Designed miniproteins, single chains, continued (4). Designs and how they scored, part 9

Each design is a single chain, and the fold is of that chain. pLDDT is the mean over its residues in the fold that is shown.

## One batch from the design tools (miniprotein)

Design m12299
Fold by ESMFold2-Fast:
Structure m12299 (fold): chain A 101 residues (1-101)
Amino acid sequence: MELEELVQRLRDVLTRLAEAWQAGDYDGVKAAVEEIKKLLEEIRKLYGNTPLIDRALEAADRVLELIDNGASKEQLEKAVRELMGAVGDVIAELERLAREQ
């Protein structure tokens, strides 16, 4: 999978995550988070592990744990925002790597 394709897929899943969260669709949030984890593992295999990927995976696991444990909407909102930020940092790093020759 090309780096540009992985970045676009991450962006598309972040949009779906935001839409599912706004709709109160927790099954959709869970599906989007699982897809983010799969994409991050793919990136890790192709480009190696970085602290940014580890942080994004940890944030994803936290969102899934909070959903499975029936956590408050406030706790879930904070965790979703932290995940979106962590994935955004991964996207920024991948775009930086794509610009380096």
Scores: mean pLDDT 85

Design m12300
Fold by ESMFold2-Fast:
Structure m12300 (fold): chain A 86 residues (1-86)
Amino acid sequence: MKEEWIKKAEEKAKELAKKYGEEVAKLYLEAAKLAIEAVETGDEELIRRGAELFAEAMAKAKGVEVEELREKMEELAEEEIATLKA
């Protein structure tokens, strides 16, 4: 499943590159890879780091301050972590 998830992340990154540019796509792909690794390893720190990169990618894509999205992304990261726990 890892290779398939990475492929889907790469496809989404290409879509984002067309809409918002290569730098946004790179940040998204890095975040997605961290999220995939976190799901496989259970490393909560990787989920939180991925959320920060997602916030940066979206802020850059939308031309807004990263602080506007940081709270939302951190909330989503904690929700994902909670879902992975028993």
Scores: mean pLDDT 73

Design m12301
Fold by ESMFold2-Fast:
Structure m12301 (fold): chain A 83 residues (1-83)
Amino acid sequence: MSKEVFEAEVLLALGDMYLALGDIAESKGDFETAKELYKKAIELYRQAIELAEKAGDSKTVQRAREGLQEAENKLKEIEDKLK
């Protein structure tokens, strides 16, 4: 495993973790915390995509793109609830 493949996989796992933490915060009605956690997940997924693309790891790119879309959709839902 190259350093870039390893770093991309770690960033993907961290993105997944922050997405899950955001879902937990949302389930508790803590929409401000959920918003911050989803924003962190988005940032981590974007970084995972960049490193995975550089490493030629198409599976990690696909998974990170899926996570990014989910986190972006969740963020939009939370922003609508905070109005």
Scores: mean pLDDT 87

Design m12302
Fold by ESMFold2-Fast:
Structure m12302 (fold): chain A 84 residues (1-84)
Amino acid sequence: SAAAARDAAGLAVARLFEEFGPDAEVPVERVQEIVRESGAEAGASEAEIEALAEAVRRAAEARGRDTLTTAEAAQALVAAANEL
């Protein structure tokens, strides 16, 4: 559901800020791992989880990097969840 996707994004964002802080550069694969864990915890569907993970990958690709700052990852996840 859209609510579960928003909960998944919120949990992933909270975890990223708690573990890495606001200015850390986090590899895309690590952000995607956190998204998948948070998505499972929130009860999001596989399609919703993969949409969030793909948004993270595309946000990094648009920047020409394999990393995102915690703030960039948070922005990408919130935007993607709002489109679901």
Scores: mean pLDDT 86

Design m12303
Fold by ESMFold2-Fast:
Structure m12303 (fold): chain A 62 residues (1-62)
Amino acid sequence: VDELIEELARLLGVSKEEALGLAEVLRTIGPEGLRQLLLSQGYSEEKAEEAVRLVEELLRRL
């Protein structure tokens, strides 16, 4: 689980705590909601899609 948190934090340039918080966001607003949120924060389409994939995998392991 830590490896996924570290990869997600590195991908988005955020803290590990912030990366872990994205699992809560995904649970609340779903994958499309998380994708749109990341795009609104200035992340590229590619980074947003990869981040959603990593957060879904992280959520499965929590």
Scores: mean pLDDT 81

Design m12304
Fold by ESMFold2-Fast:
Structure m12304 (fold): chain A 78 residues (1-78)
Amino acid sequence: LSDAQIAAMAEALRQRYIEEEGLSEEVAELLAEAARALLAGDFAAAREHATRALRLLGASEEEIAALVAWIDAAEAAA
């Protein structure tokens, strides 16, 4: 995936979260940036953006920890 393809996929996800899921601009943008970071191999940025989005959605600390553990496993496999 090129940087341009990653950016296009992230923008498509942002629009989908707003239009189909009814998420706020802030949450949609954070989820799209988390996906962009993950696709680019920037696991630190992916953890930061995903954690922030989940907190805004009212996720539990256990749910956030599970997502972080999944991202950590993906980083270790890279």
Scores: mean pLDDT 79

Design m12305
Fold by ESMFold2-Fast:
Structure m12305 (fold): chain A 66 residues (1-66)
Amino acid sequence: NEDAKKAAEAAKKAAEEGDAAGAATSGWQHYLSGGSREYALKAVQAAAQGDAEKAAEYAIKSAESA
């Protein structure tokens, strides 16, 4: 899925920039596009804790599960 790959790249970029909220937003958008809800929720939870790297990791996993 091209959209899932694009969004996984966006989540990775957000993590590199230290943008935890951006990474979580990418994870939620992946869920809405058919990705894993469980990983999207974990991405949001990690972002709430200020963990940009973990938020991006879960966002990418959500996209890869699509």
Scores: mean pLDDT 68

Design m12307
Fold by ESMFold2-Fast:
Structure m12307 (fold): chain A 65 residues (1-65)
Amino acid sequence: MKKIALVNAPTREAAEELAAQVKANQGADEVVLLTGMSEEQALAEAKKLAEETGAIVGVYGTGEL
């Protein structure tokens, strides 16, 4: 089954750094970058992506605090 990593961080630069680590270490087939989303918004996007693709979606990073 396809694995997708959804990365949310306060800045694009932080998201890109985290995405590189996740792609290398977690074996994700695809990485999706988000910037400045709340954790609730990131989880909603992950659920939508999982439903649309049939993939397992993991959420990484920090939401809005």
Scores: mean pLDDT 74

Design m12308
Fold by ESMFold2-Fast:
Structure m12308 (fold): chain A 108 residues (1-108)
Amino acid sequence: GRARELLEEALELLEKAKEALEKGDLEKALELLEKARELLREALKLVGPNLEAEIDLGLADIYLALTKLLGKADKELLEKALEALARAAAHLARALGDEALAARAEAL
């Protein structure tokens, strides 16, 4: 369904963000994490209430906002945002009964 498609797209963006962080491309990582966050919030609307996913999405919002407040991309904050978004993706995957997508998110 549409929620699974959004989750798969978000996971691809998170995997690309991880690669960008490993290469030191912090601006690219920030862009990819922001896009993944938007897709995960749309997936949450379709899945329905999930407190664990909402908490992790809220943490990602804080880390991304702090990066913007500093006026520069910060590797530690972006890594924490990636971890929070990956946890949110895993919770949403489990809510859909998709253990393979949950495992993919946990590998991030």
Scores: mean pLDDT 89

Design m12309
Fold by ESMFold2-Fast:
Structure m12309 (fold): chain A 73 residues (1-73)
Amino acid sequence: DDEIKALEKKAADTKKRLDDLRNSNRDTANTVIKMGFNRGTADFIIKLGDIDNKGIQDEYDALVAKAKALKAA
Protein backbone atom coordinates (compact mmCIF):
# COMPACT_ATOMS: atom_id res chain seq x y z
CA ASP A 1 0.00 0.00 0.00
CA ASP A 2 1.44 3.38 -1.08
CA GLU A 3 0.19 5.11 2.10
CA ILE A 4 2.03 2.61 4.33
CA LYS A 5 5.22 3.01 2.26
CA ALA A 6 4.98 6.82 2.57
CA LEU A 7 4.58 6.60 6.37
CA GLU A 8 7.50 4.13 6.67
CA LYS A 9 9.70 6.46 4.58
CA LYS A 10 8.73 9.46 6.74
CA ALA A 11 9.44 7.43 9.90
CA ALA A 12 12.89 6.42 8.55
CA ASP A 13 13.69 10.08 7.68
CA THR A 14 12.55 11.19 11.17
CA LYS A 15 14.70 8.50 12.83
CA LYS A 16 17.75 9.62 10.83
CA ARG A 17 17.18 13.24 11.94
CA LEU A 18 16.86 12.09 15.58
CA ASP A 19 20.07 9.99 15.35
CA ASP A 20 21.96 12.94 13.78
CA LEU A 21 20.83 15.25 16.63
CA ARG A 22 21.84 12.70 19.30
CA ASN A 23 25.28 12.34 17.70
CA SER A 24 25.66 16.15 17.58
CA ASN A 25 24.81 16.42 21.31
CA ARG A 26 27.42 13.77 22.17
CA ASP A 27 30.06 15.60 20.07
CA THR A 28 29.21 18.88 21.89
CA ALA A 29 29.58 17.16 25.29
CA ASN A 30 33.01 15.79 24.26
CA THR A 31 34.06 19.27 23.06
CA VAL A 32 33.19 20.97 26.39
CA ILE A 33 35.23 18.33 28.28
CA LYS A 34 38.22 19.08 26.00
CA MET A 35 37.73 22.81 26.72
CA GLY A 36 38.28 22.12 30.45
CA PHE A 37 34.67 21.94 31.69
CA ASN A 38 33.81 19.20 34.18
CA ARG A 39 31.93 15.95 33.46
CA GLY A 40 28.79 17.29 35.17
CA THR A 41 28.54 20.06 32.55
CA ALA A 42 28.86 17.49 29.73
CA ASP A 43 26.19 15.26 31.34
CA PHE A 44 23.87 18.29 31.67
CA ILE A 45 24.26 19.10 27.94
CA ILE A 46 23.36 15.49 27.00
CA LYS A 47 20.33 15.57 29.34
CA LEU A 48 19.06 18.86 27.83
CA GLY A 49 19.48 17.39 24.34
CA ASP A 50 17.39 14.35 25.33
CA ILE A 51 14.59 16.66 26.55
CA ASP A 52 14.70 18.71 23.30
CA ASN A 53 14.67 15.51 21.20
CA LYS A 54 11.59 14.07 22.97
CA GLY A 55 9.25 15.85 20.53
CA ILE A 56 10.99 14.24 17.54
CA GLN A 57 10.94 10.84 19.28
CA ASP A 58 7.18 11.23 19.91
CA GLU A 59 6.69 12.13 16.20
CA TYR A 60 8.61 8.99 15.15
CA ASP A 61 6.58 6.79 17.54
CA ALA A 62 3.30 8.25 16.17
CA LEU A 63 4.34 7.53 12.55
CA VAL A 64 5.31 3.93 13.43
CA ALA A 65 2.01 3.40 15.30
CA LYS A 66 -0.03 4.77 12.36
CA ALA A 67 1.78 2.51 9.85
CA LYS A 68 1.20 -0.50 12.15
CA ALA A 69 -2.53 0.33 12.48
CA LEU A 70 -2.90 0.57 8.68
CA LYS A 71 -1.13 -2.81 8.24
CA ALA A 72 -3.55 -4.38 10.78
CA ALA A 73 -6.59 -3.07 8.85
Scores: mean pLDDT 79

Design m12310
Fold by ESMFold2-Fast:
Order: structure tokens, then sequence, then C-alpha cells
Structure m12310 (fold): chain A 61 residues (1-61)
């Protein structure tokens, strides 16, 4: 939906402002969007988010 696309774009822009690579930022935004659409998968998606966050932090360092 247009709202999902706007949310993804905003999250990607914010992550990139924090020094996250565009590819990693897109993946992180997709995980957040998926969690919002299906809360039953939150534990799985949280694990993916934490892995991507660790990757992003390592890339910036």
Amino acid sequence: SAADEAFRADVVAWLRSQGVDPETAERMAEVLLAAMRDPARLDELLAEWQALDSEARRAVA
C-alpha cells in the first residue's frame, strides 16, 4: 500500500542518516513493516532485526 511504501521510505531515510548502508536499511525497514502486519511473527522478526542492527553497527565502525 501507499502507506507501507511511505513508512518504508521514512525508516530507510532515518537509518541512512544514522550511517546505515542503503541495502541494510531497506532490509531493516522491511522487517519492521512485516512485524507491524503480523505480530504473531514478532519474535522471529525481532531476531532478524537484531542481526541486521549488529551488521549495520559493524559496518559503521
Scores: mean pLDDT 77

Design m12311
Fold by ESMFold2-Fast:
Structure m12311 (fold): chain A 55 residues (1-55)
Amino acid sequence: ATPTREQILAELEAMRAASTDPGLRAFLDDAIASLDRLSLEEAVAVLELARSTMA
């Protein structure tokens, strides 16, 4: 199912809190800051990219 912007934000913030890698944290900070500028489809793509990096 397609997550909401609120759900995407919550997951990205949780990933940022759990991450100790400075590169991933910088990516997540940028993703969170840009979330309001992204379409829902772009936001989902960013979340999937973040998930693949943490897996």
Scores: mean pLDDT 79

Design m12312
Fold by ESMFold2-Fast:
Structure m12312 (fold): chain A 59 residues (1-59)
Amino acid sequence: SREELRELVLRLIALKLRKIGLELELERETDPARKEELEKELEELDKEIEELEKKIEEL
């Protein structure tokens, strides 16, 4: 439905904005432990984005 597509697209936009924020934070981070945490969060976020994009394509 149009409403379902809208909700998924808004969620995708939110996830992509979060990814940009994390990437910028990672570029500025100097603490190795925090860098590892940010890289882990980005990896998990990339998986969420991929799954959501696949779901949108199936609609």
Scores: mean pLDDT 86

Design m12313
Fold by ESMFold2-Fast:
Structure m12313 (fold): chain A 90 residues (1-90)
Amino acid sequence: SAKIKEYEERIKKDPKDAKAYINLGNVYLEQGKLEEAKEYYLKALAIARDQDDYKAEGEALKNLGKVYEAMGKLELAKKAYELAKLLLEE
């Protein structure tokens, strides 16, 4: 996909671009590639936490919740959504 190449190039130029990892995860999630989507959201989460970027951390956790839900990992999805809510709403 042209979008995958775009986000991969963005990551090559700035390996700390948490939003690029989130966007790449979104492309894989739309393709039903749940393990790949999970990996990219976890990378975004690690970067956001390292940078104290609570907005990006919350967005990564919310999308990780969607992946866990799609995988049937409902307890992991619940925990991810609860943490995302604290960071994005409260």
Scores: mean pLDDT 87

Design m12314
Fold by ESMFold2-Fast:
Structure m12314 (fold): chain A 106 residues (1-106)
Amino acid sequence: MAERRALLERLAARFNELLATVREITDEEQEAQGLAGTVLARAVEALEAGDRRVDLSVTLRSAREAEAVFRMVRAVRELGFDVTLEVTLESEEAREAWERALREEE
């Protein structure tokens, strides 16, 4: 219980850090935060099942969505989760942002 609770609190803290970092960005940012929240929800779901594996598929339509999802996936991985992400990129802007995030986090 204590370990699960501590990890849940850390997951919530990471999402709040993401919100604080990008707060100055447009209405597209709110949609991006919604997708990042889906990554968080899957991590919480895995934790409740006694698992550390997170498998999800996301459709990225904007550069902001790509950036927010990438940052949240990285945060969840840093907390010890194994994340397998299937990405559908619906715009060139989303693809470029996703590729850029991969390079900058290396």
Scores: mean pLDDT 74

Design m12315
Fold by ESMFold2-Fast:
Structure m12315 (fold): chain A 75 residues (1-75)
Amino acid sequence: SMTAEELYKKGEEYKKKGEEALKKGKYEEAMRYYTKAEEYYEKALELDPDHEKARENLIEVSVNLLKAAVLLVFK
């Protein structure tokens, strides 16, 4: 099984892909990547509840997922 750190790094990869998709106006793609990032950060926090960076990044990704969803509706 993946370690908490490996799960966190996967979350970071998907977060970056979501950010790039969002910058390009690809809101559906951004939502898919942010959802993947959210899943990996949540799994990392299940293994290491004290992982501050995973917690902060989960909050940021959740906010950006909502932003992408709102932008998709208004496009």
Scores: mean pLDDT 88

Design m12316
Fold by ESMFold2-Fast:
Structure m12316 (fold): chain A 76 residues (1-76)
Amino acid sequence: MPIVAANPDPAGLDRAEKIALEEKDSRTLAAVAANYLKAGDYERAIEVARKALEIDPTNQSAREVLEEAEKKLKEK
């Protein structure tokens, strides 16, 4: 099975996303999206990356996560 210990647990990611949304912290949202991408949750990575870009459209990390997650989702 894939090693989940290399990524934050899903409860930790949900908590971080909620806090970042309340604080409107685009940087933390981009980091959360990147962690969902690493976990293989491409749909969630896309949602969180888009939220980060709504707060800061110049956030390059969020844009990169969005593009990679969309690419992975289409390769099925």
Scores: mean pLDDT 75

Design m12317
Fold by ESMFold2-Fast:
Structure m12317 (fold): chain A 90 residues (1-90)
Amino acid sequence: SVEEVVRELIERLEELAKRASPEAQEVIRRLIKELEELVKNKAPVSEIRALILRGAGELQHLLAETDPALMAEYAALVAETLRRLRAEEA
């Protein structure tokens, strides 16, 4: 389900936040809050996908030069989540 995919994403984002800088933690925490609100309001998958892509752009600006390993892990998580969300739309 979409709700299960988002729940797993939130759990993995919380784990990434523990290893991130304070600035990156703030962006990740805001993303988690917004994802929780979209699920609570039964938002369409397209809106959830748009939020995930926006979050990726914001974190890339902070992490690309300071924490490339964490950015790579986040990028892989985003790619996996988007693939799973596409399957839920089929």
Scores: mean pLDDT 81

Design m12318
Fold by ESMFold2-Fast:
Structure m12318 (fold): chain A 97 residues (1-97)
Amino acid sequence: MSEVEKLVEKTKAELDAIVASSTDPEEIRARSLEVLDKLIRELEELNASPEEMWKARQQIEEHLLGLIKTITDPEQRAALEHAAALGHLRFYAAIAS
């Protein structure tokens, strides 16, 4: 397993923990976005290639889509969807730079 793959798996586990432990929509949104920002920064620090960053983004999006489907509360679901959308834009900005 590459260092990039290890960071992706760690990020998935952190997102799982946020959804499992928090009921506040704003906390879910803010903490999830913080975790995604941290992943992007750590990938940049590793000098991850655009291909590696794109693959990481795809895996995180697939994981977030799965988590969103498990949330029954509409406000909590919307908060995670908002964090996912912002995370996607930030990944795109990082890859484009």
Scores: mean pLDDT 85

Design m12319
Fold by ESMFold2-Fast:
Structure m12319 (fold): chain A 57 residues (1-57)
Amino acid sequence: MTEEELRERVRKTVSALVPPELQDEIVDELFERARKEGLTDAEIQKRSLEIAKERGF
């Protein structure tokens, strides 16, 4: 999966459950963390789901 495709999938997951004003911050923070920690695509997707569970699952 390309980074662009992954970012769009994460945005869709977040946008379903998180208010619009927080979506960009959450997506950007998640990808910044992924870059710093060397997270895989699967780990990034898992974290987006965890955020969804915390915010409104």
Scores: mean pLDDT 72

Design m12320
Fold by ESMFold2-Fast:
Structure m12320 (fold): chain A 74 residues (1-74)
Amino acid sequence: MVDEADVLRALAEIYRGIGNSLEKQGKFDSAIEAYKKAIELYEEGARRFPDLAEEFQRDIEDAKKNIKKVEEKK
């Protein structure tokens, strides 16, 4: 059984995977939107589960890095 924090992280990771796939296809605007959705989910996780906030903040920083790389390719 997974807790709600694990569900939020898993859903965010799905969106990061979608973003990566779209980036590889050259669909940069769609990739950025997918990464932004992942960030929203990680931010919700950090707000709801403060004891896991450091882990969610690392995930947020990684997703922001992905957005920056895509923006540099546009």
Scores: mean pLDDT 83

Design m12321
Fold by ESMFold2-Fast:
Structure m12321 (fold): chain A 69 residues (1-69)
Amino acid sequence: MPPELEELRERIKKVEDEELRRRLEEDLERAEELYEREKETGSVVDYIAYNLTLIGIELDIEAGEKALY
C-alpha cells in the first residue's frame, strides 16, 4: 500500500462520526482499487481518478475534524 493511503487510513480511524468514517473507508477502498488498476494498466484516467478520490477523502476528514471543535 502506498504511504499516502496508509496515512489516510490512520486519519480515518480517528474520525468519531461513525457514518462519515464508514463512507471514508469506502472511498479509501475505491482509491486502493484505482491505484492497483493504474499499476496494472498505466491508465492516465485511473491516475486522475485516484488523485481526485484522495483529495475528496482529505476534504471529508477535514470536515469531520472541524466538527470536533
Scores: mean pLDDT 78

Design m12322
Fold by ESMFold2-Fast:
Structure m12322 (fold): chain A 65 residues (1-65)
Amino acid sequence: MEAENEAKIAEGRRLVEEARRTKDPEKALELLKKAIEILKDVKLPSSEVARIVGEALRAIGDILD
């Protein structure tokens, strides 16, 4: 339902923001992976979920590059 989807989306966004603020690349990777796992569970074809997943994937790519 909408409320539960909002909670999961908020948690995913929080994890991405925390990853962006950390200076530890290993910690950032763990936070980003956790965000993707939560957003994967939402499974909503929405621009908001796509945006957050895109941000997480770009950040992971930057760390692993």
Scores: mean pLDDT 74

Design m12323
Fold by ESMFold2-Fast:
Structure m12323 (fold): chain A 66 residues (1-66)
Amino acid sequence: SLLKRLFEHDNKDVLEEFRKAVELYKEGRVEEAIKLLKEAYAKYGIELSDEEAKRVLEDLVKALED
């Protein structure tokens, strides 16, 4: 439900940050990708653990990878 809340909010910036996080993850920069994803969620008052952020990031890679 965290992803749904962010996408329902009409926020183009969140989508750009998600794409950037996915690119970092693909480059093997997992720690930087996790940090960026946590920052994106924090803008909406949602705090993620590193473990939760990594799980969301894996789901985003599947959703945003062409």
Scores: mean pLDDT 73

Design m12324
Fold by ESMFold2-Fast:
Structure m12324 (fold): chain A 95 residues (1-95)
Amino acid sequence: MTAVGRALDLLVEAGYISEEEAEELRKRIEEALKDEKKTEELIEELKKKEKPEYYLLAVLLEYGYEKNGEKVRELLEKLENNIEEALKEAVEEVK
């Protein structure tokens, strides 16, 4: 499972994103990850939605793009243990 795939599952379980929306996002992320420019475009599109759950996904994609596995793991661990803190951190990172 990708880091973003795990985050989508956690966001669905917590009620922030619907299962249908998460499935659509997963397909878009898989397509975007095939190309550096498409990944950058998806990150910007997610940031423009101005929702904490989308900021979280954008930040995770950005950390993955930077190959920062430590930050990806830390953010996922925070999301699993305290979703409100993870969302707050993602908002602060984007703003």
Scores: mean pLDDT 82

Design m12325
Fold by ESMFold2-Fast:
Structure m12325 (fold): chain A 96 residues (1-96)
Amino acid sequence: MMKEELKKELEELLKKLIEEYKLPEEMVKKLKEAVEKMVESFEEDVERLMTENKMSEEEAKERVKELNLGILEGMFLIYVGVRKAIENSKKGIRVE
């Protein structure tokens, strides 16, 4: 797997989530920043897994991809959950 392949998969997942859940611009910006950080740290994350966890390069690349996709999806679910909680709170209790 190349750094460019990870970027494509993360961007495709993010695009799907934005379209399906109609995410607000602020949330989209934060998720895009997370994707850029994941892509930039990809080579270092692979080297870390190879060095510290004694993984092969191929195994390390696959693991980093799986972890980053899972983290992005997890962050998205947390953001959607928090947004719904805030919206429900504003509807029931006016806290200024």
Scores: mean pLDDT 76

Design m12326
Fold by ESMFold2-Fast:
Structure m12326 (fold): chain A 83 residues (1-83)
Amino acid sequence: SMEIEKLKELIEEAEELLKEGRYEEAAKKALEALKLALKLAPPEEIPRYIGELLRVIGLMLEGRYEEAAKLGIETAKEFLEKL
């Protein structure tokens, strides 16, 4: 589906930005990926992905962009693997 393709693209973009040391941009892309994953999540998985989304947002509010990006990428990749 177009949504799954977009999710893969967002994850790849976030990983590239992270490798380049562009942590704030990587975190923002990872957040976009998580928002899309949450939209696609089955009802039983929603609480988990909401929890991780809020944690990523919390890290970003603290300026911890590298950690936010890594967590967001990891969570979005785990979601993609379960599809």
Scores: mean pLDDT 88

Design m12327
Fold by ESMFold2-Fast:
Structure m12327 (fold): chain A 84 residues (1-84)
Amino acid sequence: AEEKAEKAKELAEKALEIAKEALKKAKTLEAINLAIAGALQAIGALFLAELALKTGDEEKAEEALETAEAGLELAEEALKRAEE
């Protein structure tokens, strides 16, 4: 439970960093929107991960991990489009 929540937190923090870089480099509305979407998913994952750590809720830890992975994918896609 804790291991998944900690991994979700690490991935979410990485997604936020990538989303910030993508937003700084973005020249199109599509890249900007993807960066914002990635950042919002990452923020949600951070809250879910903290809740899972506080309560020991395995389902919330899993949800946090899935949300963090989605946020990272969106942030990485935003950065690719921003660098094109």
Scores: mean pLDDT 85

Design m12328
Fold by ESMFold2-Fast:
Structure m12328 (fold): chain A 59 residues (1-59)
Amino acid sequence: MEEFERLKLLLEMIEAARNGDKAKIDEVLKQLREKFPDLSEKEIKAIENYLNNIYKYYS
């Protein structure tokens, strides 16, 4: 299920951000772009900015 896979990637990104794992965040964002080309660049950048804010707080 596409929705299930998307949620799984989002959860992995949030967990990586909370753990301060920049490399994992970058890898999951790459997978998000690869597997879900229907997401706009605006949406991906919003997710990236949100994760970077979490990353800065926890790293």
Scores: mean pLDDT 72

Design m12329
Fold by ESMFold2-Fast:
Structure m12329 (fold): chain A 72 residues (1-72)
Amino acid sequence: MLEELGEKLSEAIRKDPELRELANQAHQAGLQGDYEKALELIGEVAKRALSPEEAKKVLEYARKALEEEKAA
């Protein structure tokens, strides 16, 4: 499921320059430790590329991964 959602996101990002820019900004925010901004940008990309239910699952996974990183 998550791998399929990742492929859908990658395909949408590849076809849409605006989504590519948002994805790049999310990646940079994550590298800088700005996880709130990264999650906000990931949410925007997911909402534009996926169904509302699929976008929710992507955000839940990303939030959990970042919480585990902070807890370590």
Scores: mean pLDDT 76

Design m12330
Fold by ESMFold2-Fast:
Structure m12330 (fold): chain A 65 residues (1-65)
Amino acid sequence: MTKQDIVDALVAALDAGDHSAIAAAIRQLLAAGITAEEIKELAPDNADVQTLATVIEQGLAARAE
């Protein structure tokens, strides 16, 4: 599974409104060591993914404190 495959799964989950699938995709992205910048790069035209990537970045920054 590539980083693109995981982001594609996240996009599909967001389109379906499947909260469990969204949570699973986010966990897979974090486990794979993907950054918020990489998420934004892999789905540049998806506003929901861009917003979610920003929230993930802020959450990771808060944990680093």
Scores: mean pLDDT 75

Design m12331
Fold by ESMFold2-Fast:
Structure m12331 (fold): chain A 86 residues (1-86)
Amino acid sequence: APSEDELLDRLHEGAERLHEISGNDPEIGALLAGVIRAVHAGDYERALALLDEIEAHIKAHLDPESAAKALEVVREMKALLLEAQA
């Protein structure tokens, strides 16, 4: 499992990439800030739920090419959180 610092660094990298792909979508930005806060609180269930909400927003609002790239980043972030819970 990654260290807490490695987890947070990877989540910040994913958040930056996701924000860029979305064209700096303020809803995605707010949800990503929520993910980081939840991880700092040790609330991984909430962090995963917020990533599910981000995924739903991407599917509803982004064009198919941008959505495909963004969903890959969300899956990477979910995988990091699931590994941290093991």
Scores: mean pLDDT 84

Design m12332
Fold by ESMFold2-Fast:
Structure m12332 (fold): chain A 86 residues (1-86)
Amino acid sequence: LKEEIEKIKEKIKELEKRKEELKKKLEELKKEMKELEKEENPDKQKLLRLIGEILRIIGEILDLDLEIERLKKKLEELEKKLKELE
């Protein structure tokens, strides 16, 4: 039980690190999109590609958020069970 709790904590930490990496990439893409939008004749094809990649990364971040919340809920349940076994 304690080993299971420790594994879940480590998994949450890994997913949160992955989420931070994606957030950083998302900020870089948003900056690139803003610079492209400032051009007199912005490349519409490149803009659409950037929008598509931004949406893909947002989706991946949302999936990670759902997994992190699921693991946190499971962790809370396991910690409560461990406390009851004292």
Scores: mean pLDDT 82

Design m12333
Fold by ESMFold2-Fast:
Structure m12333 (fold): chain A 61 residues (1-61)
Amino acid sequence: MEPGLYRAREDFPALRPDELALRAGERLEVREVDADGRALVTQVATGRSGRVPVDVLEPVA
C-alpha cells in the first residue's frame, strides 16, 4: 500500500489505545504501513491519528 488518500470501506472499532476507530466512508491520509499490515493513518476531518488494518482501507479515486 502506498501513502496517500484512502477511505474506510467498513466500520472499525478501536480495540487498542494505538488504534483509530473508523466509520465506513471516512477519509484518511495513510502515512506509513508496517510489516504486519497495519497502517498509520490520520482522519482528514478531525486530524486524529492511529493504526488500522490495511484490509479496512480502500483508495480514493
Scores: mean pLDDT 79

Design m12334
Fold by ESMFold2-Fast:
Structure m12334 (fold): chain A 75 residues (1-75)
Amino acid sequence: MEALLYNELGRYYFKQGDYDKAIEFLERSLSLDPNNALSWGNLARVYRAQGDYEKAEEYLKKTDELSPELAKRTR
């Protein structure tokens, strides 16, 4: 449950354009649940928005491994 809360906080800060806080909360979500495909997908989205396409692709691969459906939504 806490991992999901941190994931939603990460999404909130991403929408506000606060990418540093978005990354912080998404990483906290992944520290609690490393198999949370949604948090990996959201983290990939943040890095893509920052222009770090290599990191975005690495995290999208992780999302695809855990949940191919989420990977399709974030591409």
Scores: mean pLDDT 79

